# Designs tried in a protein design run: designed miniproteins, single chains. Part 50

Each design is a single chain, and the fold is of that chain. pLDDT is the mean over its residues in the fold that is shown.

## One batch from the design tools (miniprotein)

Design m1736
Fold by ESMFold2-Fast:
Structure m1736 (fold): chain A 104 residues (1-104)
Amino acid sequence: SNEELLAKLEELIAKLEEIRALAESLGDDVTASIVQQDIDRVKAMMARLKAGKLSNKELTRELSLIGASLTSLLLLARFKKDEELAELLQEAIDIVTEGEKLAL
């Protein structure tokens, strides 16, 4: 379960790095900055999980905050008609949802 969760968080980081790179290429500095903050949050969460210092309740809270962040960016991408960015953001949200399921 923790190994599956760590693998899911690694998958999330990879997807967020794709999103940040695309946002940077589009000149969307706001989205790139927020996604970098989400990457840093996932990395901090993984470090705490590996150290045995993260409860399932804290993990679920952190994943919910990341999901809320990504949902806000998805709405912005859709408003701007950045279709590729919106697709990648939806994929990242789906990974967060699977991570929340593994945390329960």
Scores: mean pLDDT 89

Design m1737
Fold by ESMFold2-Fast:
Structure m1737 (fold): chain A 95 residues (1-95)
Amino acid sequence: MEVYVIGEVEEERLKAVVELAKKAGYDVVIITGRQKSREELVKAIKEAIELATKYLEAGKKVALFTVVDPDLSDEEDEELRKAAEPLEKLLKERE
């Protein structure tokens, strides 16, 4: 199983998330941890979505975790929603 960590995650939480994903049969785990700013957090979430989309298109089972709840503006939320649109389309095509 491949594990990607974007930012800082508490070791205990990282271990728990990885163990849970491994037991659930995921091939790839992408974890977005604490960032230095809201701008960096938005960028990290975008990177996580792009990486997840790449692996899902390759037929892998992907788990996405965010260990920090973002207090996003409407503009930042809409930007992330647009970035996630290819991912949503892939998930819908597998129905």
Scores: mean pLDDT 71

Design m1738
Fold by ESMFold2-Fast:
Structure m1738 (fold): chain A 72 residues (1-72)
Amino acid sequence: LKEKLEKAYKEAEKTLSPEIAKLFKEAGKEVEKDPHPSVVAGQAIRIVGEGIEKGKAEEGAKAALLLIKATE
């Protein structure tokens, strides 16, 4: 998990805007504390919602998908 998340953090930094990459990293830290599927789902939903609010819905969706893939 930690190794997959570290790779995902680097991918997010490279492909996403700094504000969405920051949200992704914060979500990843929560998943590292408690990698239960409900926590992953909750963080993915939050990233999508905050992305929409910031006018970056597409980046939010990409970040949520990246988080889910990193926890598989």
Scores: mean pLDDT 79

Design m1739
Fold by ESMFold2-Fast:
Structure m1739 (fold): chain A 110 residues (1-110)
Amino acid sequence: GLKSALQKAISYLQKGIKAKTKEEIIKQMEKALKVLKEEAPDNPVLIRMFEAAIEAVKKAKTVEEAQKIAKDTLSIVQKLLENVDDEKKFTLLAIGGTLRMIGILLDLEL
């Protein structure tokens, strides 16, 4: 279910934040995305937010920048977990998270 998928995603993001290489951060975030796609596929906004976050990490110029993006992603996912039983608040938080990740991605490309 969604709650279990979010808890597993948080665990992978925590490992990603502690990673010392951009490659390892990406691997942990891709493991989190896989869990969300397999265990919570009916949450397309959340999945797209995660895909945007991974793309932003891939475009990051330093490990520290990649760690910051992973940490911001963790903060969003933790807020989503806290609001998993509030459908309206969950949806608004997922949309807000997606917009934030798109903004980060645009800043890295421009």
Scores: mean pLDDT 89

Design m1740
Fold by ESMFold2-Fast:
Structure m1740 (fold): chain A 71 residues (1-71)
Amino acid sequence: MSAEERAREAIERLRELLEQRVTDPRKIATEAVPLVMAVLAYSEELGDSSYTEEAMRILRELDEYAERALA
């Protein structure tokens, strides 16, 4: 229960970064990457890759926003 709740919470924090349209690569590196790493650890504990897939998808979207904002 705690591990899946933590994974869900980390994914929701990642979604908040997307919703705020964070385009600063430094903020993405310092805020988003640690959340993705946490989700990877929880996903491994749970044996469920769906959390990892969602976190990776969100990170990719954030990276694309940052890349588009950079000339």
Scores: mean pLDDT 78

Design m1741
Fold by ESMFold2-Fast:
Structure m1741 (fold): chain A 80 residues (1-80)
Amino acid sequence: SKELEELMKKTQKLMTEVSNLLFANSSIDEATAKELLEKLEKKIKELKEMMPKVSESDQRSIELMIRALENLKEMIKRKT
């Protein structure tokens, strides 16, 4: 669906932004970490809300995306 495609694109942009910040910095300040974690949590929630509305193959894609977002959250926590 177009809604899923747009959500996936926005999520990919956020993941790239977070990855670039993590790569560029040895540590992240608490305020920045909190903001990034809140953005990632919001995308995880939006993806979970899409799961019952999409095909089984799209559900698998969403599950992989959620796992990638959770991994980024853990990386932020380790660098804070």
Scores: mean pLDDT 86

Design m1742
Fold by ESMFold2-Fast:
Parts: sequence; structure tokens; C-alpha cells
Structure m1742 (fold): chain A 61 residues (1-61)
Amino acid sequence: MSKEEIIRRIMEELKAGKITPQEALDRLAAELGVSKEAAIRMVRSLPDADPEVLDELVLAV
């Protein structure tokens, strides 16, 4: 699974209310092998990044 696919899958679960922003951020950091701050930067680099969802992730750090 590509890094982009991992990010997309986790963000879909977050948008669907299946996981909390804290759980999404923890899972992104673990599956990508990066810090929570690095995971947020990777999500921001995606063209489909939702600003409201990004704000929720930033608050979870």
C-alpha cells in the first residue's frame, strides 16, 4: 500500500466518524513511520486535503 493510499484510507475513516482525530493522527504516525507533525505535513501536501479536517488533526497534536 502506498503512503497516499494509507493517508486516504485513514482520512476516509475519520470523515465517516469511525475514528477520532486523535486516533487518526496516531494511526497515520504509526503506519507512515513518522511523527504526528510530519503526518500532518504529508496530509497537507495532498491536493484533496480538507481544511476543516486538517484543523481537527492539528488540535489533536
Scores: mean pLDDT 77

Design m1743
Fold by ESMFold2-Fast:
Structure m1743 (fold): chain A 69 residues (1-69)
Amino acid sequence: MAEKLEKIAKEMEPEIRKMLEQGKSIQDILEELRPKIEELAEKYDVSVSNAKIAVGEKAAKLQLEMDKK
């Protein structure tokens, strides 16, 4: 399970970085990426809730990394 969630987060990372660079909030990013999160959750046979949490955690880590510069 953890391995599948990490693959989802990694696959979504380029889109998350692009949206963060555009000044979008984590909440806006999760809202815009919802259809892709649902598709990846179905593809990897994980819950949408777990996939959303994994993507949200990735976005938070990336935002903190960008804010430190």
Scores: mean pLDDT 80

Design m1744
Fold by ESMFold2-Fast:
Structure m1744 (fold): chain A 88 residues (1-88)
Amino acid sequence: MEEEERREVVRAFAERLVEEGYISEEDARKIERAMLEGEKVTIRVRFPGSQEAADKVAEGIKAELESIREVYGLPEFELTLIAEALKP
């Protein structure tokens, strides 16, 4: 699979997370670098709701990123997601 295709898939996913308000544009770029180059990175995931809901969203994001890594043959990376529940 072409390297450009891998980069586009990672970028599209990260941009979707920014558009949905889960992460910042800065954190989206950190995800791209971590997944494509194997860098260690910490990302903040923001979700309006309970801490349990925020934790589940972060776990889902991590699982999708790991699935993309496996499907597209990206290098192993170390990603820490900090789930932040947004209070009303």
Scores: mean pLDDT 78

Design m1745
Fold by ESMFold2-Fast:
Structure m1745 (fold): chain A 75 residues (1-75)
Amino acid sequence: SAAREEALEKGRALAREAIEEGLAAGESREQMLAKAAQEVGKLLAEDPRLTEEQMEEIAEEVGRFAEEELEARLA
């Protein structure tokens, strides 16, 4: 689905932005991941094209991506 692919791409971009801004601001890992999850959740909730199953899959995939990105940057 084009909608799923767009949401996944935008979700990853939001997660990267939250991590980049959080690192620059000296935020904790927990704060950065919470902000990323909140921004992604808002993005998914505002897209009427996505099913609840797609929202869950995207949230899980972007959450995993955010954790991996943050761990790589803190290594």
Scores: mean pLDDT 86

Design m1746
Fold by ESMFold2-Fast:
Structure m1746 (fold): chain A 100 residues (1-100)
Amino acid sequence: MSFEEILKRLAEISEKLSNEELVELTERLVRMLIELFPEYAEAAEKLLEEAKRNKDDKEKVKEILDRVLALLYTLYSEASEEKQEELKRRLEELVKEAEK
C-alpha cells in the first residue's frame, strides 16, 4: 500500500469512528510521530491535548486528526528511506487494526 493510500484509508476510517475512537486514533498517531520524530514531540503532544480537550466535538477532533496526518506526511517526505519504511509499516498495521 502506498503512503498516500494509507492516508486516504485513515481519512475514510475516521468518518466511521466515534468521538472516543477518533481521540484514541489521534493518540496512536501522535505516539508514533514522537517515537520516530522526537524533535517534534512538543508540537505533537500539543495537538493531542487539543484533541482530548475537544473530545465531545467530533468535527474539531477530525480537524486536529487532519493536522496530525498533514504533519506525518511532511515528516515522511523529509525522512530517510529507513524511517519512511518504518512509518509506512506502522501506519499499515494501524489501518489493519482499525478496520477490524
Scores: mean pLDDT 83

Design m1747
Fold by ESMFold2-Fast:
Structure m1747 (fold): chain A 83 residues (1-83)
Amino acid sequence: SHMREQLLALLDQAIAQAQADTDAALGQARLTALNGVRGLVEAGQLPDELYPPVAALVQQMMAAKSAQEAIDLARQLHLLLRR
């Protein structure tokens, strides 16, 4: 689906940014959350209605400035995905 392809492209960009992060704690917090979301999308486990809110949280994760902010966003993703 077009939404799936767009979210996977966004996740790939977010993961590449996190891998390049010089802040190891921030980078690791981002990578853990983003890889989890990517796995769910690849497995076809993300409902269509969750694509827009997940994309918004991924964009916020890319903008996160601290490990704590990334952890808080990861918690929001987990609550949204319920796993």
Scores: mean pLDDT 85

Design m1748
Fold by ESMFold2-Fast:
Structure m1748 (fold): chain A 100 residues (1-100)
Amino acid sequence: APLSEEEQLALEIERIIRTQDVIAAAEAIKALLLGSKLSQEQKTKLLEAATVMLATRVRTAEEARHVRRVFEALADELKVPEEVRKKILELLEQTEAAAS
């Protein structure tokens, strides 16, 4: 059976995170979500999942700061709900502190 567009994008995001460096992965995920035809709710869910997955791959404070800048801009452009935006930024700030 064919995968839904949301399922296909989720798998592509997982592939990007697995195969690319953290900074390149963040930029690729931004381009992918901005270019997709998914709803705001679907894009928000994918961004939340991507943030959790990328946070586990961050090794340096510089990587964490770059991901935070990219995903903050992405969350603003996608008009992500404020509570979700705060959760994403808080996780990345905690990730930066842990990598320091």
Scores: mean pLDDT 87

Design m1749
Fold by ESMFold2-Fast:
Structure m1749 (fold): chain A 101 residues (1-101)
Amino acid sequence: SMKVDKLIKEALDLLNEAVKFLITHGKDPIRSVGEAIRLIGDSLDIENEKDDLTRLKLALDALRTARAAISRLSSDADAAKTLISRIDKLIEEIENLISSL
């Protein structure tokens, strides 16, 4: 589905931004790098999945993981709030699409 592909691309782009954010703005280097590695693994799982519903569910779980990590580990509360807001909006869009399938 074109709508699924668009949301998956937006999720992968936001997960990449979350990885960069955790590496550059994480207040705990070991935990921040660990969470970034997890999000990279989640992104690869999303890219390798063929089923649209499974791809959306994987993206949703990865975005929720990214949100929690950014909230917990950020050294910049204002930058974290901006990124979390974008993640929350995409989570809502994906949840709405899944509920319509």
Scores: mean pLDDT 90

Design m1750
Fold by ESMFold2-Fast:
Structure m1750 (fold): chain A 55 residues (1-55)
Amino acid sequence: SSELLEKQKQEAKEAIETTTAALPEAKKQALLQEIESVEDDLDDINARIVKALAE
């Protein structure tokens, strides 16, 4: 489970870092920092990432 969480974190960070969406730099950095600090799961952060990339 820890390995799966780290893989999910890496994929989420890559999605934010490589996105072509017009995402503000401050919001991008905030999401990256939150992903790095997650200890249990990414559900809340993943929902926010999806919303950010859709807007």
Scores: mean pLDDT 70

Design m1751
Fold by ESMFold2-Fast:
Structure m1751 (fold): chain A 65 residues (1-65)
Amino acid sequence: MEISEEAARLAGEIGGVSPEGARAAAEAGYQGKNGDEMVAAMKAVGHEASKEQAERAAVAAIARN
């Protein structure tokens, strides 16, 4: 599933991460990837986050999409 720009922005604010990072984490979540893989997906788009931040941002983006 695709994450809308609005959902990514709101999730970034909730998780304390960038909108691009929130989108990458959420897309990894939709693919059934775990928190460590979500962190790796965020790093691949140039954004650093803890596992807890990545999981929180992914959940927030998915819930709002």
Scores: mean pLDDT 78

Design m1752
Fold by ESMFold2-Fast:
Structure m1752 (fold): chain A 66 residues (1-66)
Amino acid sequence: SAVRAYIDQLRSQTHNDAIMDILRDIVDANPSITVAQVRRIYDALRNSRHGNIADARAAADAIARQ
């Protein structure tokens, strides 16, 4: 699937396993998710600052439900 291929591509490019684990969990919970949504979720998680991963996760979950 296009979504799985994109996640595999992101995993090969990132140094942050925690972000990739969160992304995988969100995608697994949302089977209708699109590649565009995965990109927005990844950007929200990656751009999390100050260790504020909980706020980034909440934003990512909202994107996945759109």
Scores: mean pLDDT 73

Design m1753
Fold by ESMFold2-Fast:
Structure m1753 (fold): chain A 84 residues (1-84)
Amino acid sequence: MSPEEVEKRVEEELVSRGGRMQRTDEALRIAAEVIHRETGVSLEDAREEIWRELRRSRSLGGSVEYTTAGSVGSATGRALERLS
């Protein structure tokens, strides 16, 4: 699948499982599962890179306990660029 399709699948699955906003640890697990399923990247590598990109976006603000599906989707897109 294209990176854009994987990003969209992550956001759709996050919204389906937890709504537009959910706990960051839960969202990272779901996003890593989608990346692993669609690309074959390890769950650990996927989760670490998404978390790294998400933290960069929140370096000066926002709650690290909760995140939006859109924020994790965007972080997934950036993570896929680095994992490629």
Scores: mean pLDDT 76

Design m1754
Fold by ESMFold2-Fast:
Structure m1754 (fold): chain A 56 residues (1-56)
Amino acid sequence: MAVPDPAELAERAARVGRHGAETRAEHHGRTVTDAELEAMGERAREAALAIVDYLK
């Protein structure tokens, strides 16, 4: 079993957030820019780090 550290969790959150944004755009027939995907990933990373810091 592997327990992700905070940095790894933040990285995964960023990737999941980017993928979710892409899937959502496809669902709505929209095109999202790389800048928007990067911003969403960064926001997800910050949220994950804040949650980890709050819990520990």
Scores: mean pLDDT 71

Design m1755
Fold by ESMFold2-Fast:
Structure m1755 (fold): chain A 88 residues (1-88)
Amino acid sequence: MTIDSLEEMLDKGVPVDTIAEELYRQMQGKLSRTEALNVARVLKKAYPYIKKGDYKKAFEVAEEEIERLGLSPQSRAVVRSLLESLIK
């Protein structure tokens, strides 16, 4: 997945399950379907703060959602990588 494609989906308010399906497709072998869904949920919750330039709040909200959903270390690394890419 290109970061531009992900950013456009998030900006347009595309449903979580649609983002999850794309993540699952691009990261087969690294994320399960459930992990892709949870990563998509975290990204959708944090993205409004990224769009506002409130990066501290974006990472704070992402970390809270990661803990709530119980993401694996691998899924947490994917979330961090994607959030950092969306900031730049």
Scores: mean pLDDT 80

Design m1756
Fold by ESMFold2-Fast:
Structure m1756 (fold): chain A 72 residues (1-72)
Amino acid sequence: MRQELIERARQLRREAIMKDAEAGLYRMGAEAARISGKDTKLAEEYDRLADRYEEEGARLLAESQQLLQQAQ
C-alpha cells in the first residue's frame, strides 16, 4: 500500500515534468513569433497553450505531493 502510493506519486511527478517541458517549448515559440514581428496571433496561441500545460503540470505535481504525504 505505501509502496503503491510512492510509485504512483513518482509517475505523476514524471508526467508533471513532461508537461512543464512542453509549456517551456511553447513559451520559446511565442517569444520567437514576437521577435519576428510577423505573427502576433501565433504568439498569443503559444502563450495560451503554455498556460494550459503549466496548469496541468501543477495539478499533477500537487496530486503527487498529496500521495507522498499519505505514504508517510
Scores: mean pLDDT 84

Design m1757
Fold by ESMFold2-Fast:
Structure m1757 (fold): chain A 110 residues (1-110)
Amino acid sequence: SAVDRLEALFARIEAVLDELIKEAEKVNPALAEKLRGQKEALRELGREFLEAVRAGDRRTAIRKFIAMSLLIAGIAFDAIVNIPEKREFVLEKQDEMNALLLEMQAIFDE
């Protein structure tokens, strides 16, 4: 189903974020802890998004999707600022997460 596909794509975003957290832990443990907290916030937004999609609440789903997108952008910004030596890696992970978000948006717009 569309919901199952969205859930799978969201799990892939979490996996990409885990790769970023793992690299952050090596050079800035304080940032890694902050990113873990942001990951928990992302999980809650993702849960609320998927629940809204299942309920047919398009307005709430759109709001939660925008909030997830902004949080992901904030995560990448924090990482680039705090571990500039890993900038290229952070940008690659941001591109991967953005591609997954675009796939989720396309499924939601079906």
Scores: mean pLDDT 91

Design m1758
Fold by ESMFold2-Fast:
Structure m1758 (fold): chain A 119 residues (1-119)
Amino acid sequence: SPARERIIALLEEAIRVAQKVLDLLKKYNLPDEVISLAEEVLKLMREALQAVRDGAPPEEIRRIVGEISDKVGELARKLAELYKQGLLTPEQYEELMRLVTEIRNLVGEIQRLVDELLA
């Protein structure tokens, strides 16, 4: 399916961007709670990628991608809290939020393509 091939490509890109976020969180020596959340996002992205490759039903893919979306939203909120606490410089916060926004855009496109598979 062309839609499944596109979902795979978008998930591979989302994994690359999420890995950059995780690397920056570690570089900035941020709390284990936010690092663990980014690791959980990466784990779910890899699970979604494997599910698509294994030909899993679109309903299962939608469930996993929905969990990714929710946890990326939680990550964005926690980064805003860390910035308010002075644990991130304005430049560090801007860089992290730019990457998080890129992940959100990729996840949104994946959700749109999964909805096409359900139609």
Scores: mean pLDDT 92

Design m1759
Fold by ESMFold2-Fast:
Structure m1759 (fold): chain A 73 residues (1-73)
Amino acid sequence: MELQQEASTLIRQLREAGKEDERRKVISLFGQALGYEDEAEKNRNNQELQKEYLEKSKEYLQQAKDVTAKALA
């Protein structure tokens, strides 16, 4: 899955840069994003609830990307 591949790449970059604290935070944030995507899939027949879970997933994904970008700048 594209999200998991992106997560693996960013986590590897943080590890190689010696940003271990940021790496742990990004792992946690991606885990939360994936959890909300899974909940959205389970609630696919409820469009309103699915949208809420997908929005939360996107928020955590964006936080993970922001942490990575700031750490690698």
Scores: mean pLDDT 81

Design m1760
Fold by ESMFold2-Fast:
Structure m1760 (fold): chain A 99 residues (1-99)
Amino acid sequence: DKERKELIEELERGIKEAEKLLEEIESGKVTVTETQRIQLRAGLRGLRVMLEALVVDGLPPEEARRLGERAMLEEMVATAEGGAKEIAEEKLAQLEAEE
């Protein structure tokens, strides 16, 4: 499936770019807010879950995207504060209600 192959390639690139950015933040080359750091880590977790769902579990792109979004939102709920956490909690509840 061309869509699956293209998504896998995009995820592998996105993961590599996010990991490099996190390394630059941790080394002090790039300065970001705590919220931005949390969002980046949550996004990276979501990308990794999507890739695993596609490559390891053999799931369709649509289902892999849903699992990745859920993983990202769960990380945001666990690590974010204030309005960002509330938005993540609402989105996660909506996603679970659709299942």
Scores: mean pLDDT 83

Design m1761
Fold by ESMFold2-Fast:
Structure m1761 (fold): chain A 69 residues (1-69)
Amino acid sequence: MDTRAGVAAVARDEEGRLVKVASEEREEPTVEEAMRAMIEMAERLLPLSEPEAAAQLAREVEELRKLLE
């Protein structure tokens, strides 16, 4: 069921009781963290890509940085 797939980040605390530890309050990183990760990934792909594709990735990275503002 989707219910268990959707929540289910549970651990035992020091008292042995089950508590929600992750997905309930922190579903995703902030937009800034996500954009930063994408920029780093694109930078890694630049030297591995064909020149044309690398140029396109570089431009997309610049646009993403501008969106952060």
Scores: mean pLDDT 62

Design m1762
Fold by ESMFold2-Fast:
Structure m1762 (fold): chain A 91 residues (1-91)
Amino acid sequence: SREEILALIERNLRSAERLVEEARRMIENGEDLYKVGLMIATAESSVFVARRMVETHRDQLSPDELARLQARIDRVEREVEEVRREYLERL
């Protein structure tokens, strides 16, 4: 259903947002870089799934929902790229 599609997108975006926040905290505290690397990879995967779900089900989403979701996906993708850059500087 449309509600299930939106719920899946929401879960993946929320997961990516949480992982980025935690990875950034761990980098700032000098914590386990191996775990940070895994968290960033997981966040990247979650953003990818959300983007593919939006693209695959575009015809089932309103123009307003598409605009909102695309803006959020683009924002989270930039945040993942930023934390990945910070991570690489610590290696």
Scores: mean pLDDT 89

Design m1763
Fold by ESMFold2-Fast:
Structure m1763 (fold): chain A 56 residues (1-56)
Amino acid sequence: MPSERQKEIAEEAIKKFGVDVTEEQIREYAEQQGMSAKETLETLFYTFELLNKEKS
């Protein structure tokens, strides 16, 4: 499970960039928030999981 901070950043990325947000935008935003490479990747997967759930 992603951390509370990773979930916050995923939600903020969707809010900022919209449902058509790209992998690059999510990675850059997470990195700007001080996330490690591993944390950024986990945040990316969680963000797309949220988007897929929304579209279903």
Scores: mean pLDDT 79

Design m1764
Fold by ESMFold2-Fast:
Structure m1764 (fold): chain A 100 residues (1-100)
Amino acid sequence: SELDQLVQELENEAFAMLYLILDYSTDPELIERVEEALEALGNATTIEELLEVAERVIEIAREFIEKSTDEKIKEILERRIKRMEELIAQIKKLLEQQLS
């Protein structure tokens, strides 16, 4: 279904975002939060749980951007955040349409 495809795309984007931050971060506190988010993402069994973790991933990415001095990585992460936000909005819209 369209919903299943969007859910899979969001999960894939969230994993990709977390691994990208892990590759570039040297902040132990941020790395710990990334590892916790990876665990939560792997354990998400419902769309609601996935949406909560995806919002958390965006928060982590925003914090990394604010602390980063690399303009190229900031641009990459901002584009990925925008895609994740678009996927979240589309999933929420489809869920509301199925309940009404």
Scores: mean pLDDT 87

Design m1765
Fold by ESMFold2-Fast:
Structure m1765 (fold): chain A 80 residues (1-80)
Amino acid sequence: MSVREIVQQLVRKAVSELQEKAPSLSPEELRELGEELKAKVVEELRAAGASEEQIAQAVAALDVHTTGLIAEIKEKEAAA
């Protein structure tokens, strides 16, 4: 498996976990989960020999998904 494939698999797994748990979490709890998953992905990617650019890309992807889910929750709160 290439490092690029490892990056994609780890990001997809983390995003899946965020999406599955998001409906039952507060914005604060979801942010905490996002940070925990980001830390795990960074550790595994460094261990796999990923470049800092690849790690930064994975972190950015996770941050976008976490921020998007938090924004959706806050928008629903503001609309209620």
Scores: mean pLDDT 80

Design m1766
Fold by ESMFold2-Fast:
Structure m1766 (fold): chain A 89 residues (1-89)
Amino acid sequence: SAQALAEEFRAAAEARLARLRELMEAAGMDEEEIERTLATLRRIADEAAEMIAAGESLEAIEEKLEREYSEEMAEAQRLIREAMARLAA
């Protein structure tokens, strides 16, 4: 069901956020910066899960998130890339 898929998505998102925290901590990033980034990504994941539960298509979800959260997503991706670069150095 759409509800079961949304619950599975939430569980997967939470596991990925936990892994991302480990990566950012290992990279030596500021705790406040880590918490802000994770809070933003969790909020986006929660909205995506609600849309999945409502039976929205993947295309509709991607379109809405891009429209509503493009700036926040770009900032989070920048910080993730910075963490990966620090770990590679």
Scores: mean pLDDT 86

Design m1767
Fold by ESMFold2-Fast:
Structure m1767 (fold): chain A 100 residues (1-100)
Amino acid sequence: MELEKEAEELEKKAEELREEARKKRLEGVFEVSELTMKAMLYVSLGIESEDKEKYREKARELMEEGNRIAKEYEEEIKKLEEKAKEAEEKAKELRKKAEE
């Protein structure tokens, strides 16, 4: 039946969207981790420096950037997961209709 083929296509799309969400989650963790490590480096450099305040400011900027990036990734992941859920739900309805 054509409805079963459409359901399979949507199920495949949902799986691809969930895989993309998993990839985005890993990318976000790595980017935030890199910024956190850079911030810690600037804090360490500031300890022995006469420009202590400039190094603290740079560390704060990096931490704020990390928080923004984390939030952007969370929003993108949520959108991908919502699209996957919609595709899964539509596929389920099409499969049920094919049995009617």
Scores: mean pLDDT 85

Design m1768
Fold by ESMFold2-Fast:
Structure m1768 (fold): chain A 88 residues (1-88)
Amino acid sequence: SAREEGLKLLRELQEKLKKYLEALLNEDKEAAEKYREEILRLAERIGELSPTRTPEEAREQVEEDLKEIEKFSKEELEEIIKELDALE
């Protein structure tokens, strides 16, 4: 179902976001670029399931969010990773 697919994609997005944040914290540019693109592709797929957003709009919004994350300090990145680890 679309609901089950959406939940699966959200779980994949959370996993990729954590890996992206860890790559930024470790200054691993190659890994960060890889996970960034995987996150954007997941955003497009989630957008396809949305009644209110196009895949392009979903990708653009997430890309803007990732640009803001890239400005964060290592301390801020560590805090976000801890918050993601607390989510089930």
Scores: mean pLDDT 80

Design m1769
Fold by ESMFold2-Fast:
Formats: structure tokens, C-alpha cells, sequence
Structure m1769 (fold): chain A 87 residues (1-87)
């Protein structure tokens, strides 16, 4: 289903992003992912993907290291493009 494809992409993105994040930002990402998983039961896939995009933009802007921020931004762009193909 579209929901299963979105969940798989969110899981892959979260795993890759965690390598670029400190412990505090990893906890924020985990909380965001948990909220979005719960919302997939009551909201449209498009609404959940839009909320993910906004949360990830904030998360990337919160990374202090410019090289890690750039790598995270590239990952987010790649996965948001892949999510757009599913929605």
C-alpha cells in the first residue's frame, strides 16, 4: 500500500539521518517519526508527508556542523522526492 511504502521510506531516511545527528536531535527525530506513524491511521498520506517535510526542514536547520547539515539536507531532498512519487 502507499502507507507501507511511506513507512519504509521514513524508516530508511530516519536510519541514515541518525548517523548525522547528535543524541538530542536523534530523540527529536524518533519522536517525530512516532507521531507521523500514528497520524497515518487518521490522516491522508499527503498530509503526513507534508508534516514530515516541515519537521525535517527544522531538524536540518538545527544541526550545528555545516558539513553534517549539508549531508542531511541532501538526504532529505532525495527522500522527499521519492515520497512525492508515492503520494
Amino acid sequence: SKKDQVLALIDELAARLKELLDEALQARLDAMVATLRAQLGTRSVAEVVDQLGAGLAWLVSSIPDPARAAAAQALVREFMARLAEVV
Scores: mean pLDDT 85

